# Designed miniproteins, single chains, continued (3): the designs that were tried, part 114

Each design is a single chain, and the fold is of that chain. pLDDT is the mean over its residues in the fold that is shown.

## One batch from the design tools (miniprotein)

Design m11963
Fold by ESMFold2-Fast:
Structure m11963 (fold): chain A 90 residues (1-90)
Amino acid sequence: TAAEAQAEAQLAAQLKKIEEALKAGELTEEEAEELRKEAEMLKPVLTILLAGNYSDEAQRKAAEYMIEQLVKNGIYEEKTLREEVEEALS
């Protein structure tokens, strides 16, 4: 589906950012691996968000969970990630 393709593209972009941070010395290999696992675990949630088949409340709760988990590790800026997710939901 289009939502699955978009989720895969977003996951690929997130993995690239993790790799760039690792190369910049901002992350250890262990931290990068944990972030990759978190990104992959969030792929089903992102697919649900992008499918647009759920209530606004359910979509927003899923988006908030995703943003919280990705920002918690400091690799993503909350503002930028929120804007990207809001664009995907529109």
Scores: mean pLDDT 67

Design m11964
Fold by ESMFold2-Fast:
Structure m11964 (fold): chain A 75 residues (1-75)
Amino acid sequence: GPHATRSAEGALRAAEAGDGAGAAAGGWQVKNDTASESDERAIELLERALEAARRAGDRFGAQGVEAGLKAAKEA
């Protein structure tokens, strides 16, 4: 839904800027928001955020984004 998409967009922006804490927070927020909703847009944005975090070597951001991505795919 819109909340998960917005959180995923925040995670992508943070990951692209090298903000590991912001990327992780966005991923965790998607995990919290996705309890019963699948959002293909949030999944797409989180996959891009994960790639950006991994490219930057941001292990903390990558972990939070992976948690959000798993929750979004399991909804």
Scores: mean pLDDT 74

Design m11965
Fold by ESMFold2-Fast:
Structure m11965 (fold): chain A 66 residues (1-66)
Amino acid sequence: DKETARGIVNMAVRLAKEGKIDLAIRAVQAAVDLGLLSPEAGQRVIEALKAGNADEAKKIADEDLA
């Protein structure tokens, strides 16, 4: 559900802020694979995480889950 997706994204943002970017990306990929986040939003979130923009990644996911 959207609540579970938000939880996973919040965890991924936290991991990214800790410098654990690879784990953050894997968490977002898992959310997409489970159908909790759209593939389009998931790709944009992953791109933001790779760019070091954890706050932008959260914003993208929050907009998809609104």
Scores: mean pLDDT 80

Design m11966
Fold by ESMFold2-Fast:
Structure m11966 (fold): chain A 72 residues (1-72)
Amino acid sequence: MQQGQDLIDKSQQYNKQGNSKQALKYAQKAIEILGPDDPQALSALAQAYSDSGDLDRATEVGRRAAELQGIG
């Protein structure tokens, strides 16, 4: 248990370090463990895409995370 959260934490840590490639890798792994409908994992993935310059995917994934949280 918590393995998916540990991957989210690593993704966020790499984003803080400016390592968007590693942040993206760990966010993608979090989705693989937690599933495609986990809003926290999707939020981490959207952040990693945004920081890597993939704004189209960041917007798509961020919108899905918001929908699952009832925000949008």
Scores: mean pLDDT 79

Design m11967
Fold by ESMFold2-Fast:
Structure m11967 (fold): chain A 75 residues (1-75)
Amino acid sequence: AVEQLFQHATILYAKRHPTPESVRLLGDSTLKSIQQGHKKLTDMGIKSLKHVARTGSPEAQKIAEESIKKAEELK
């Protein structure tokens, strides 16, 4: 589906280019994948958010950590 392709592309892009904006998109995409029940995209999104939380800028790390907390609340 178009939404799955967009979510996958967003995850890959944010992993390669972790800006605050791309990480917010990654977080939003991950939360949407949880709500839609797309387990594979959810797992990929959370792994990418955890990668950013370790390697990104301080602002990107903060956004990634907030998105991970929201994802854990929805699971």
Scores: mean pLDDT 75

Design m11968
Fold by ESMFold2-Fast:
Structure m11968 (fold): chain A 117 residues (1-117)
Amino acid sequence: STKEELEKIAEKVKEEVLKKYKDLPFTEVATVFVIEFLRALNKPVSVIREIADAYNLERTKPDATDVSILEKVLEVVRSVLSEEEFEVLKEKLIELGKELNAESTIKEAIEKVEKKL
C-alpha cells in the first residue's frame, strides 16, 4: 500500500477505536488500536495473538508501567510491519495519545523501542 492509503486506514481505525474504547486505560486503547490496524492490513491472526499475549504478559508483572506495556507491544509490532507501516502507526499512536492525555507515555515507549536498533 502507498503511505497515503496506510494513513487513511490508520485514521479510520483510530476514529473507530476512540468511538468505542476511549474510556478504557490508555495502554488497552493503544493496544486495541494496534490490533485493529494490523487486522485492517490483513496481517496473520498469529501476529495479532502475539501482540495480545505481549500486552497481557507485561501488564501482569509487578514492575509493569504504561511505558513498559506499550514498549513490549511495539517491539512485536515493529518486527512484523514494514518501515512505512510502522511510521504511520507511530504517527497515529501519538495522535491517539494527544487525544487521551497520554502523549508523553506513548512517545517514551516509541523512543525506547527505536533505541534498541
Scores: mean pLDDT 88

Design m11969
Fold by ESMFold2-Fast:
Structure m11969 (fold): chain A 55 residues (1-55)
Amino acid sequence: SSAIDQALQEAARRLGAGDLEGAVQTALTGLPKAGASPEHAQSVATVIRRAYESR
């Protein structure tokens, strides 16, 4: 949905700005609020953390 896309874009924006905590919080709270499952939100948060750690 467009709401899920907006939450993902906001998480990506925060991650690009170096705000790991903000990106993870956006995924964990924003994605379920936009209609994603908690499992999907957790998977996205895991990917965000791994991408940041591998830089």
Scores: mean pLDDT 82

Design m11970
Fold by ESMFold2-Fast:
Structure m11970 (fold): chain A 113 residues (1-113)
Amino acid sequence: SVREKVREALRWAIERLEELRKEALEEGDFEKAEELDRLIEYLRFLLEDEETSLEEALAALVRLAYILREVFGREDAAEELRRRVEEIVAEDPSLKPAVELAEEQAEETIKGL
């Protein structure tokens, strides 16, 4: 189902962030580790909360892809996450407006960092 693919994308994203957190802690970058912990907690909330819409979860994944690329320099992880989002939208095109809005908002957020 589309919902299960969204949940799989959230789990995949959490695993990538946990790897980055471990690297940050090993490098002594506690500020980066704290920011990664906040992102992990937010994605876990979306994964566990039955009230979370597919649109909200996809918007979060789109924003995370921009953060992975622009903030953490993880082009490969960002590209794979974008691909997973595009596969979900291809299966349910009604989700496309939410993804497009999130892409516009992500650019604004990155400029604010």
Scores: mean pLDDT 85

Design m11971
Fold by ESMFold2-Fast:
Parts: structure tokens; C-alpha cells; sequence
Structure m11971 (fold): chain A 63 residues (1-63)
């Protein structure tokens, strides 16, 4: 979980997302990481490369 949070934080900084939205997104990752990740990609138009990097970490943590 911590590795996923760090990658998401890095990505959110790259996309200039506010600190308040960042905290809400990180809280949602604790509840359902896959659903939160899918919603994040859709809402902020995250690149496929950035998405695949985070998705790989999510799959690794759920294993």
C-alpha cells in the first residue's frame, strides 16, 4: 500500500492536482485501490504509461 501511495503522490504532483484533492484520493486508495485507480485515470486523463506503472504496483500488493 505505501508503494502505491508514493507513486500516486508523484503522479498527482505531475498533473498539478490540489493538496485537498490529493488527500481525498489517497484516502480512497486505502478503501479500494483498484476502483480508486480507475476513477483517477478517468477523471484526470492519466497517460497509459503512468497508469500501467501504478497498476503493476496495485496488482503486486493484492497478490
Amino acid sequence: MEAIKKLVEKMLEKYNISDEEKQEILARLDEDPLAALQELVKKYNISLDDFNEIKEEVIKELE
Scores: mean pLDDT 73

Design m11972
Fold by ESMFold2-Fast:
Structure m11972 (fold): chain A 58 residues (1-58)
Amino acid sequence: SEAERAARLGGEAGPAGAAAGAGDASYLTWNKEHAERAGREGGSPAAAEAAWRGGVST
């Protein structure tokens, strides 16, 4: 949970966080689209991913 919290808050890097996620070749397309959606809304990519996978709690 602390790791999830750190990832979620760390995602505040915004585009930098999105780029880090998209850097994974296996998930480039998926993460890019997901991170872009979070970025457009002004949210962090990590927080969006947490919410997408469940985002239940810290």
Scores: mean pLDDT 51

Design m11973
Fold by ESMFold2-Fast:
Structure m11973 (fold): chain A 56 residues (1-56)
Amino acid sequence: SGLEDSIRDSEAGAEPAREALLRTLRERGPDQEGRDRASAAATRAGVEAIEKKRKE
């Protein structure tokens, strides 16, 4: 069902997004530019993980 797929996608994206966020913040720093880059990196990592999970 759509709900089950949404839960699975959220779970698949959550960990990669968190890892990308923290890694980027460590590399770029906690200022506005660092936070913006970290948010973008987390979004990309989450989307890529969800897409990979859907293809499996």
Scores: mean pLDDT 76

Design m11974
Fold by ESMFold2-Fast:
Structure m11974 (fold): chain A 69 residues (1-69)
Amino acid sequence: ALTPEQALTELQALEEKAKAGALTEEDAVRAAEIVNELRATGQLTPEVEAIARKVLAKAGYLVPSGPKP
């Protein structure tokens, strides 16, 4: 089972990839899976959610669809 500590570590690594412009679609899917699993088990913390939002926003998944559909 995924722990909040493991999720935080994985999401921090993904955030660094996003900052470096190296984030892949697979990385964005992984970030979403982490959040969904922790939410389903009641282990989602505000800290984990905040980092996941940053990763998904960098991947274009958390911003509105944008002016370019």
Scores: mean pLDDT 73

Design m11975
Fold by ESMFold2-Fast:
Structure m11975 (fold): chain A 75 residues (1-75)
Amino acid sequence: MEKKELEEILKRIKEYYRETIDDPEALERLIKIEEKIMALRERLKAGIDPKKAREEILKLVQERNLIMQEFRKKK
């Protein structure tokens, strides 16, 4: 995936979180998680320490899901 494509995806994710999360600390944590997941996915694609990368992605995905569950804006 090209760097510009990854930056565009991350921008859309950040906008989504700004609309769905009203806690600024939770928003910052979610953005950092997405940036880490993107970096780890690029490492997986390159074959760099794939076991560690997969374990870290799984942990980050679970943390992301927990934050989304707790801090999602009520309609």
Scores: mean pLDDT 76

Design m11976
Fold by ESMFold2-Fast:
Structure m11976 (fold): chain A 100 residues (1-100)
Amino acid sequence: MSEAEREALIEEIIALVKEAVRAIEAGDYETADKLIKRALELVVQGLQAAESDAELEAFTRRLLARLEELRRAEKNPEAQALIDSFIRYVRLLAEDARAR
């Protein structure tokens, strides 16, 4: 995966998480769940597309940095909890990917 393809994938993941946050704020928990599941599928895709530990680390580090920025900007407690859970899943998936 190229650096440009990695950044595009990260932006798509962040866009889905932002849309899930808006769904939570609107009380649409079903839409938020679907969006988060799609975002996690893209995280798995990015981790599986990494051809080296360096690429896996670059993808994980950049994605986590963007998610932590989103978390700091968020003021809604339910949306904060959603982002915190997503960050934990990303870290778990990255650890599993590194073990293989």
Scores: mean pLDDT 86

Design m11977
Fold by ESMFold2-Fast:
Parts: C-alpha cells; sequence; structure tokens
Structure m11977 (fold): chain A 71 residues (1-71)
C-alpha cells in the first residue's frame, strides 16, 4: 500500500473520511475498512487500525490531517 494523506474537517463523519481516502487514491479495502467503523471519525480510525493499517491523525486548527500506511 502506498502512504495516503488526507485532510478533512475536524468534525468529519466516518463517511466523509472514507470518501477523502478514496479521493486520495486509497484502495477499496482501505475505504471499506474505514466505512466499517460506523458513522464517526473515531470509529473509522479504529476500524483502519483493526485492519492492520498504521493510522496517524493530527488536528491542525479546524482540519484533521490523517496519514494511513501499511504496517
Amino acid sequence: METVVVRAPADASGAELADALAAAGAGPAVVDAARAGGPTAGGALSALAAAGLVVEGETVGDELVLTVRAA
């Protein structure tokens, strides 16, 4: 997996994070893992980590910057 970096509103939903990952070129397995986490951003991040991905999130002002990569 290539490293994927996305930006979303800090209050983004799980669906908005999944859509941002897809737009950034994440594969369907990564996008599906994020969606499986439910409606919240925290749920999406937990689902990605449970799928064996390294997930790093940082809030910068009103934006969430998310980095997703293979372990």
Scores: mean pLDDT 78

Design m11978
Fold by ESMFold2-Fast:
Structure m11978 (fold): chain A 85 residues (1-85)
Amino acid sequence: SLEELLQKLREAVENGASPEDILKLIKEAVEAASHMPPEERRRIVLEIQRIILEWKKKNPDLSDEEFRKIVEEFNKLVAEALKKR
């Protein structure tokens, strides 16, 4: 379920998972959200964004470049998901 994917993403953030593992979970969650109605999709996208920001906050050693690359890929995935109504 999407809630299980969001929970896995939160747990990955708490456990200091690699940027690659975080991005994999983001891709899975955005893909799952893409099958939802537009309002629910936007709400889930905002929740994923909050989790990404918490990841940066909890991992001060995470480079700005690595974080930027993950944010850019997330934004690209979101743009594609939001086009589908």
Scores: mean pLDDT 81

Design m11979
Fold by ESMFold2-Fast:
Structure m11979 (fold): chain A 107 residues (1-107)
Amino acid sequence: SAAEEERKRLERAEELLREAEAVLERLRAEGLDVAEVEELILSMTPEEIQELARRWEEESPENQRKALYIGALALRGRALEVLGRAEEASEAERKAAEAARLELASA
């Protein structure tokens, strides 16, 4: 039923939210300069963020961690939107989620 599909969608969003928050916390604890990454996101368009994340995945381990941080921000933003809690998402999380949507539309 539509109600069962909606319930499963919300359950998956709760799981993704927990996973995203765990990744964000781990990267912060590992000493990633999250303020630098978030300031960069806030200064860029979603298209520029998508291209930056893709480029960083091919670069140093440090840049790969920055790309992973952007992915976790996007996942948290998307999960909060699905849960009807979009107001809890930061501007960086909303922009990262928008960038991730562009990647899916390009596939």
Scores: mean pLDDT 86

Design m11980
Fold by ESMFold2-Fast:
Structure m11980 (fold): chain A 62 residues (1-62)
Amino acid sequence: MAHGEAGLRAGKAGNVDEARLHANLALAQGDGVGTILAGEGLIAAGDDESGRGAIELGESLL
């Protein structure tokens, strides 16, 4: 949960590296919702491919 929100916030601020870190941490914890949120952050930061991949992985955990 916390990593997803942090990743979304970082991505909206344009920090793709921080958004990616939080996406990986949410995924490692099995947090589907957090992984989706961080994936949306990656897209907002301009990393569409990694963001879409994170969203698909997060959805698979729901």
Scores: mean pLDDT 82

Design m11981
Fold by ESMFold2-Fast:
Structure m11981 (fold): chain A 106 residues (1-106)
Amino acid sequence: MENMDKLGELYRQLEAAWQAGDTAAKNAAIDQMIDLFRSMMKPSPAVDAALDKILAIGKASPSLDAFFANLSAYERDLFAAGEDLDLIVTPGVIQLVLAVLRTVEK
């Protein structure tokens, strides 16, 4: 499970960068983390769009707690917007990313 070990290392780097207020290091760590998630999934335009949105939310978030809160808010907004088949992939990717991040947090 080498990818999970790499995700754990990137998560620690991301958390440390947010704690230090180092925006450049935080942005670099989240770029690498999203690239790793992208490499673990089958390529599709919907998956790429979902990961790009998660990346944008991470870069805009002032803390790790805000990042989790903003991802959860985005997921709720997608469900509230009603039936869009293209949006079903995006919540699934968000849930997968959150589940993996919570697994490596320990």
Scores: mean pLDDT 72

Design m11982
Fold by ESMFold2-Fast:
Structure m11982 (fold): chain A 64 residues (1-64)
Amino acid sequence: GQQGLLGTSDGRLGKVVLTSETTGTVTLGDGTQGTIEITAKKGNNYDAVLTTADGSFAAKLKLL
């Protein structure tokens, strides 16, 4: 799937693999796994929500 880079509102970085136009799976640098939903597109930058076992976080996504 399409790959991307994610930055969370709490300062973590992660890798994304899109599973659809608006959803994907995420692995953060600390090993945390989650899912992502894209909420808005601004050129090559995307607003998204990351959901993990610990809750939901605002995130920014850039597709590679």
Scores: mean pLDDT 83

Design m11983
Fold by ESMFold2-Fast:
Order: structure tokens, then sequence, then C-alpha cells
Structure m11983 (fold): chain A 87 residues (1-87)
């Protein structure tokens, strides 16, 4: 569960920093959105790895938290991919 909380904190920090960069250039915006898609995709994979490990170790608490975080990140990834496709 500590590892999941750390990963969530890192993702939130990344998102906050990205939002501080204001750009009216469509090419820069597309690049930034693509970087976010890649980051969330990598983070989703890490949550799958944490869930698999928790299942093997019988840690139902970590499994439930990792599953919830993965679902939320899958939704965000889909939203970001839709934004990139519209550029």
Amino acid sequence: ISEVNKLVSEVLDFHRKANEIISNDPSVRKSMLTDQVNFYSDSTKKFYDLMDKAIRDGDTETMAVAMGARMAFDEKLKELQDEVDKL
C-alpha cells in the first residue's frame, strides 16, 4: 500500500507541474499531452505489477488500492488519448 501511495503522489506531482506550463502553441500542447499519455500508461503498468505481487503475497488491502488506482488511471489515459486525437 505504501508503494501505491508513493506512485499516486508522484503522478499527482507530475500533473501539477505540467499544469503550471501555459502554452498556446498547438505543437507544444500535443507534445505535452503525449508525454502525459506515456506517463499514465507507464504508471498503469506499474499498478498492474503491484496488484500481481499483492495477489501472490495475499495482501488484499494493497490489491484493492492498486486496482482502484489502475481504474482511475485507465480513465485518465483514455481522456488524454482522446485529447491528443483531436489535435
Scores: mean pLDDT 73

Design m11984
Fold by ESMFold2-Fast:
Structure m11984 (fold): chain A 93 residues (1-93)
Amino acid sequence: SIAESSELIRQLLETEDEEERERLARKMLELGVEEEVVEELLELAREALKLGPELPAEERLLRLAAHRAGIPLEEIRAMSEEEIRERLAELER
């Protein structure tokens, strides 16, 4: 089910608990999500968490979006949320 997969993806990206993330990944595999897709989502979630495990999930995802836009992780770790939003806005143009 697309709705079930979408809910699991949301929970997987929001969770800070690695064991819970692994449980959610297993449930996605049981629902028929491709192993490659599940692995990419796990990498996405873990990479976002590395940017600031103390940060809200939304800010972690913002920082990950900046990294995927080509900004090095070390630069992102030194940037404020506002600076990241400004850089992403510049890249939109």
Scores: mean pLDDT 73

Design m11985
Fold by ESMFold2-Fast:
Structure m11985 (fold): chain A 69 residues (1-69)
Amino acid sequence: SSSAEQQVEEYLNHAEQALREGDLDTARHYLNLARLIAERSTLSPELKDRLLDLDVQLGIEDIKRVTLG
């Protein structure tokens, strides 16, 4: 499943970069693309951990926005 893992890695790299730059919309876009592939593919533990970490970080940002306006 190298092609699926490569695509997930590329999307996670883009999402992580966008998150570092404070571009939450771009980070969410790439995370969603990674999730669509992850639903239908076997991923390494490293990629699963990165996906979960990004999901948690973006979820925290979403909670902040709905709480603070």
Scores: mean pLDDT 82

Design m11986
Fold by ESMFold2-Fast:
Order: C-alpha cells, then structure tokens, then sequence
Structure m11986 (fold): chain A 64 residues (1-64)
C-alpha cells in the first residue's frame, strides 16, 4: 500500500540522516527512489507526487 511505501521511505530518510547525509542528498535520494517506483509501475505518477509532498514535509521537520 502507499502507507507501507511511505513508512519504508521515512525509515530510509532517517537512516540517511543518521549516516550524516545533507538535506539536499536526502531529497535527491527520495526523488530517485520515487522516480524508480513510477518507472517500474509500482506506483502511479500521481501517487509518486503525493508521496514526494509528504516526504518533503517530513524531511523539512527533521532539518528544522
């Protein structure tokens, strides 16, 4: 489900931050993963845009 993908990507975001990744690097990582999921047909483009929005808000909160 989209909620499962969102939670998995949030975990990957937290792991990248724990390894010292910059905000720019984490945002690029999210864009790369979402683009890959859309390209593979696992999610639609609209679902990818919704997940990107939610992950961007999450990342912004972590780097406040």
Amino acid sequence: SLDEILEELKLQVRMAIARGASKETVEQMVDDILGWLVDRGEISQAEGEELRKKLKEYIDELYK
Scores: mean pLDDT 87

Design m11987
Fold by ESMFold2-Fast:
Structure m11987 (fold): chain A 85 residues (1-85)
Amino acid sequence: MEERLEELLERLERILRNLKEGKNVEESISELLELARSTSEEELERIRERAREEGRPELAELADVLLALHRRLKTRELTPEEFLL
């Protein structure tokens, strides 16, 4: 899964750059949410670890945000009653 991890890191780096520059912000957010939904928790943890090891703290923070979003989105889909106020 080495190739897939590198591809995911490159996608996250592009999203981060787009958000920083204010380019394609809506599309970048949409892609980020898609990655949060479609990427496994294990893959997101590996991305976070790889980013930290390579000295990319901003990517590590973005990966941590994705991991939190993945968990929240999964929980909302599985237990909708718990999210009704």
Scores: mean pLDDT 73

Design m11988
Fold by ESMFold2-Fast:
Structure m11988 (fold): chain A 99 residues (1-99)
Amino acid sequence: SPIEQLLSQLKTVAQELLSSLGMPQQAQSILHTIDNISTLIKDPSTPKYIVLMHFIALESEFYTAVRIAKRQGKPIDEATLARGEALLTELKKLLLQQA
């Protein structure tokens, strides 16, 4: 599905970004949240609002990691960050269309 493809792409981008920043714990947490969302969307018994709650947590984790990196003066790959932000925006759009 388009959502599964976007989640897979976001997983790659998040791993690239956070690995380049030396943030392996934040990378692991975000990847785990992405895997949880992937599992939930495949379960037809999962209410749509539960998927959205997990997605909001994912956005919060991603932007919190970026904010921590900026506060620590770490050089951020702005192109990789922009790709991650675009993927999060498109995922939100698709998830809201399924509400």
Scores: mean pLDDT 88

Design m11989
Fold by ESMFold2-Fast:
Structure m11989 (fold): chain A 81 residues (1-81)
Amino acid sequence: NAMKKLEEARKKFEEDYRKKRSEVFQKINEANALRQKALDELLAGGDPEKVQALIDEANKLRQEAIDDLKKMEEEYKNFKK
């Protein structure tokens, strides 16, 4: 049944999309945790190089998450035709 196979493919696409979205949110959460750690280190009079490294890592994860979201939106748009 072609219609049931199409619905199955759509469901798998939605499940994969939700999984990718969860991975993006995990990267955002990790970036936020790194920023908080950087702030805690700064407030404790920590090493400026360590603080900067934490900020750089957080910014990298955030940028990767944004890029992943843009790709997901484009894939979703293309799937919808």
Scores: mean pLDDT 82

Design m11990
Fold by ESMFold2-Fast:
Structure m11990 (fold): chain A 65 residues (1-65)
Amino acid sequence: GRLTVRLVGEGGGILSDGSVLRPGEEVVLPAAETTVETLPDGRLVIRTPETTLVLDPAHAELRLT
């Protein structure tokens, strides 16, 4: 399985390596190795063994395939 994370609108995401996911961009992550958690402030934390991505769910679309 694969988890696709796509940013929509003016939202942005920052990966743990310092790279930035921009509006309209997507990243594909291995679903079996990926965890998704919600922070108390409503942001999503998406973690893999290699990368952590923090984003606003109002500006992100997640698809599991």
Scores: mean pLDDT 72

Design m11991
Fold by ESMFold2-Fast:
Structure m11991 (fold): chain A 65 residues (1-65)
Amino acid sequence: SQQEIEQLQLRINLYDIAISSNELVVERSKHNPELVAEQKKAIEELKKRRSELQQQLQKQQAQLA
């Protein structure tokens, strides 16, 4: 439904904000390679979740076509 599409778009936007924020933290933590590695792993998990939501969005959009 259109409502589900709008909710998925909002959730994807929130993940984009979270990813961008964590990427800035990585840039500012380059002096500590262990923290950088941990933060990059967290970013990978966020990107995975975003991809799952993007797939759901595409599926919902296809059902309205």
Scores: mean pLDDT 85

Design m11992
Fold by ESMFold2-Fast:
Structure m11992 (fold): chain A 91 residues (1-91)
Amino acid sequence: LEEMAARIRELEESLSPVARGIAFATRVRPEDLPAVAEALLRGLEAVAAGVPVERLPKELGLSLEVVETVRLLVELVGLEAAIAALRAQLA
């Protein structure tokens, strides 16, 4: 448990300022980022492919909360930067 907490701290310290900004802006906890990042990445990649944000629930089955987070990421960070940060987080 203490070793897990130390590893989480190392991951938090290694996160780019962009990834930390995303976590703060969307209220996603750092420990939840890997699970949420995969859903957000699918949404962002669909937007990059030309799918409107409003169609993400129907096209990909994403929750309204994830769709709103995708919208905020595009607005606050930008589409390309958000995709790059999430891909780095999942790698």
Scores: mean pLDDT 66

Design m11993
Fold by ESMFold2-Fast:
Structure m11993 (fold): chain A 67 residues (1-67)
Amino acid sequence: MDEKLANEGIEKVKKAAEEGVEKARQTAIDLMRQAVQAGHYPAAVRLGKQANEIIEEKEAEEKRRAA
């Protein structure tokens, strides 16, 4: 269950990243909060780590394009 929840969350963060870094960051925060409130701490931790990597990659791409 936790693995599936984290994987679904990561998919949503990736889709949000196509709209931009801020959208991806907000989506990750919302999903992590939901997972924590539901008691799915392993899913929240996994989601946070993978979402941070996705956000960092997207942020680097946007900075490279803007500069």
Scores: mean pLDDT 78

Design m11994
Fold by ESMFold2-Fast:
Structure m11994 (fold): chain A 91 residues (1-91)
Amino acid sequence: SKKEQLKKYLELAKEAVEEALASEDPEEALRHLNTALSLAEQAYELDPEAVKPVVEALRKAVEAQEAGDMEEAREHARKALELAEEILKKL
């Protein structure tokens, strides 16, 4: 179902964000953030209104990580994690 697919993409995106936050290697963290963003974009196609804040937070995390602003990237990644968890609680 659409709801089951949405839950799957958000759970996988959450796992990727958690892996990014656990990584001490900036390149590894960026790979995980890009994976999370891709999964969140797939979730966005299923429910744009609910998922838009997650996608926006992950885009900011990726941009900050690419710019070398590691702490800013982590702040946006944590925000994306919180937003994804809030959606998952309602599913």
Scores: mean pLDDT 90

Design m11995
Fold by ESMFold2-Fast:
Structure m11995 (fold): chain A 75 residues (1-75)
Amino acid sequence: DAAREEILALARRHLPPEVVAMLEALLPLLDEDQLLRLREGLRRFAAEYTPPASFAADVRAAMEELARALAEALR
């Protein structure tokens, strides 16, 4: 629960609403280890992301980081 709450808090703060909605649908399907890996990926993204960046660049970076974190969590 705490890991899911932190993932959603980070996503809502840094990611577009459409990505947050997809993440909300996926989180119940992940086990604890997968959640911890995804949380760590989002923490790294949040720590590195200090724009002002363009909206397009922000969306692309967020999607690439989520894809990487999810792929790592699923393996």
Scores: mean pLDDT 70

Design m11996
Fold by ESMFold2-Fast:
Structure m11996 (fold): chain A 100 residues (1-100)
Amino acid sequence: SLIEKQREDLLKELEKYFSKETVNELVRIADEEARRLAERIGAKDPGTLESLRVLVLSRILAAVKAYKEGKPLDEIREELRAAGFSDETIDRIVEIIKKE
């Protein structure tokens, strides 16, 4: 499906910046955040969950690229918060992108 291809492309891009272990951790973070967002909108179907996982992963990749381009962490945090991410998820993402 188109969504499966989008997921594969995002994982391939993340592997340019991180080890496979770290990419797996980001996938886990994206799953947790996607489930939180799905609960807020009352959706439990697999298709909506997978679309939200891909959306969250794409936002994480954008944050990684922005950080590599020199964007301040405070601005990245604000952009993730504006996108609807929880503060807990933002903290986890920021710590991962700082650690490399």
Scores: mean pLDDT 86

Design m11997
Fold by ESMFold2-Fast:
Structure m11997 (fold): chain A 106 residues (1-106)
Amino acid sequence: MIEYTEVKDPELIKEAEERRKRVQELIDSAKAGDPQAAEEVLKLAESYIKMAEFFAGIDPELAKEYLERAKELIDAASKSPDPEVQARANELKERLEKVEETLKQL
């Protein structure tokens, strides 16, 4: 069934929308070469990779969604010319690819 799952709590819906907007603003800033935004985006990517690792054996579809979000964040941060940011992005990308390989085996 392709139906939008309504969350009954309006406060949770608003928080989700505000978080989505803040994440998008960080992504846009990171793509523009802001190193502070790139660092925050990589922290979010690491959190999503950890969630994907946790859910990989429990809910592979949810794990794939977290990896997709992490990949977008890593790509945005990789626009930074900072070598430390690039090194961290590459480390997280390798970790992400390892989780993707695990999901293919499930």
Scores: mean pLDDT 77

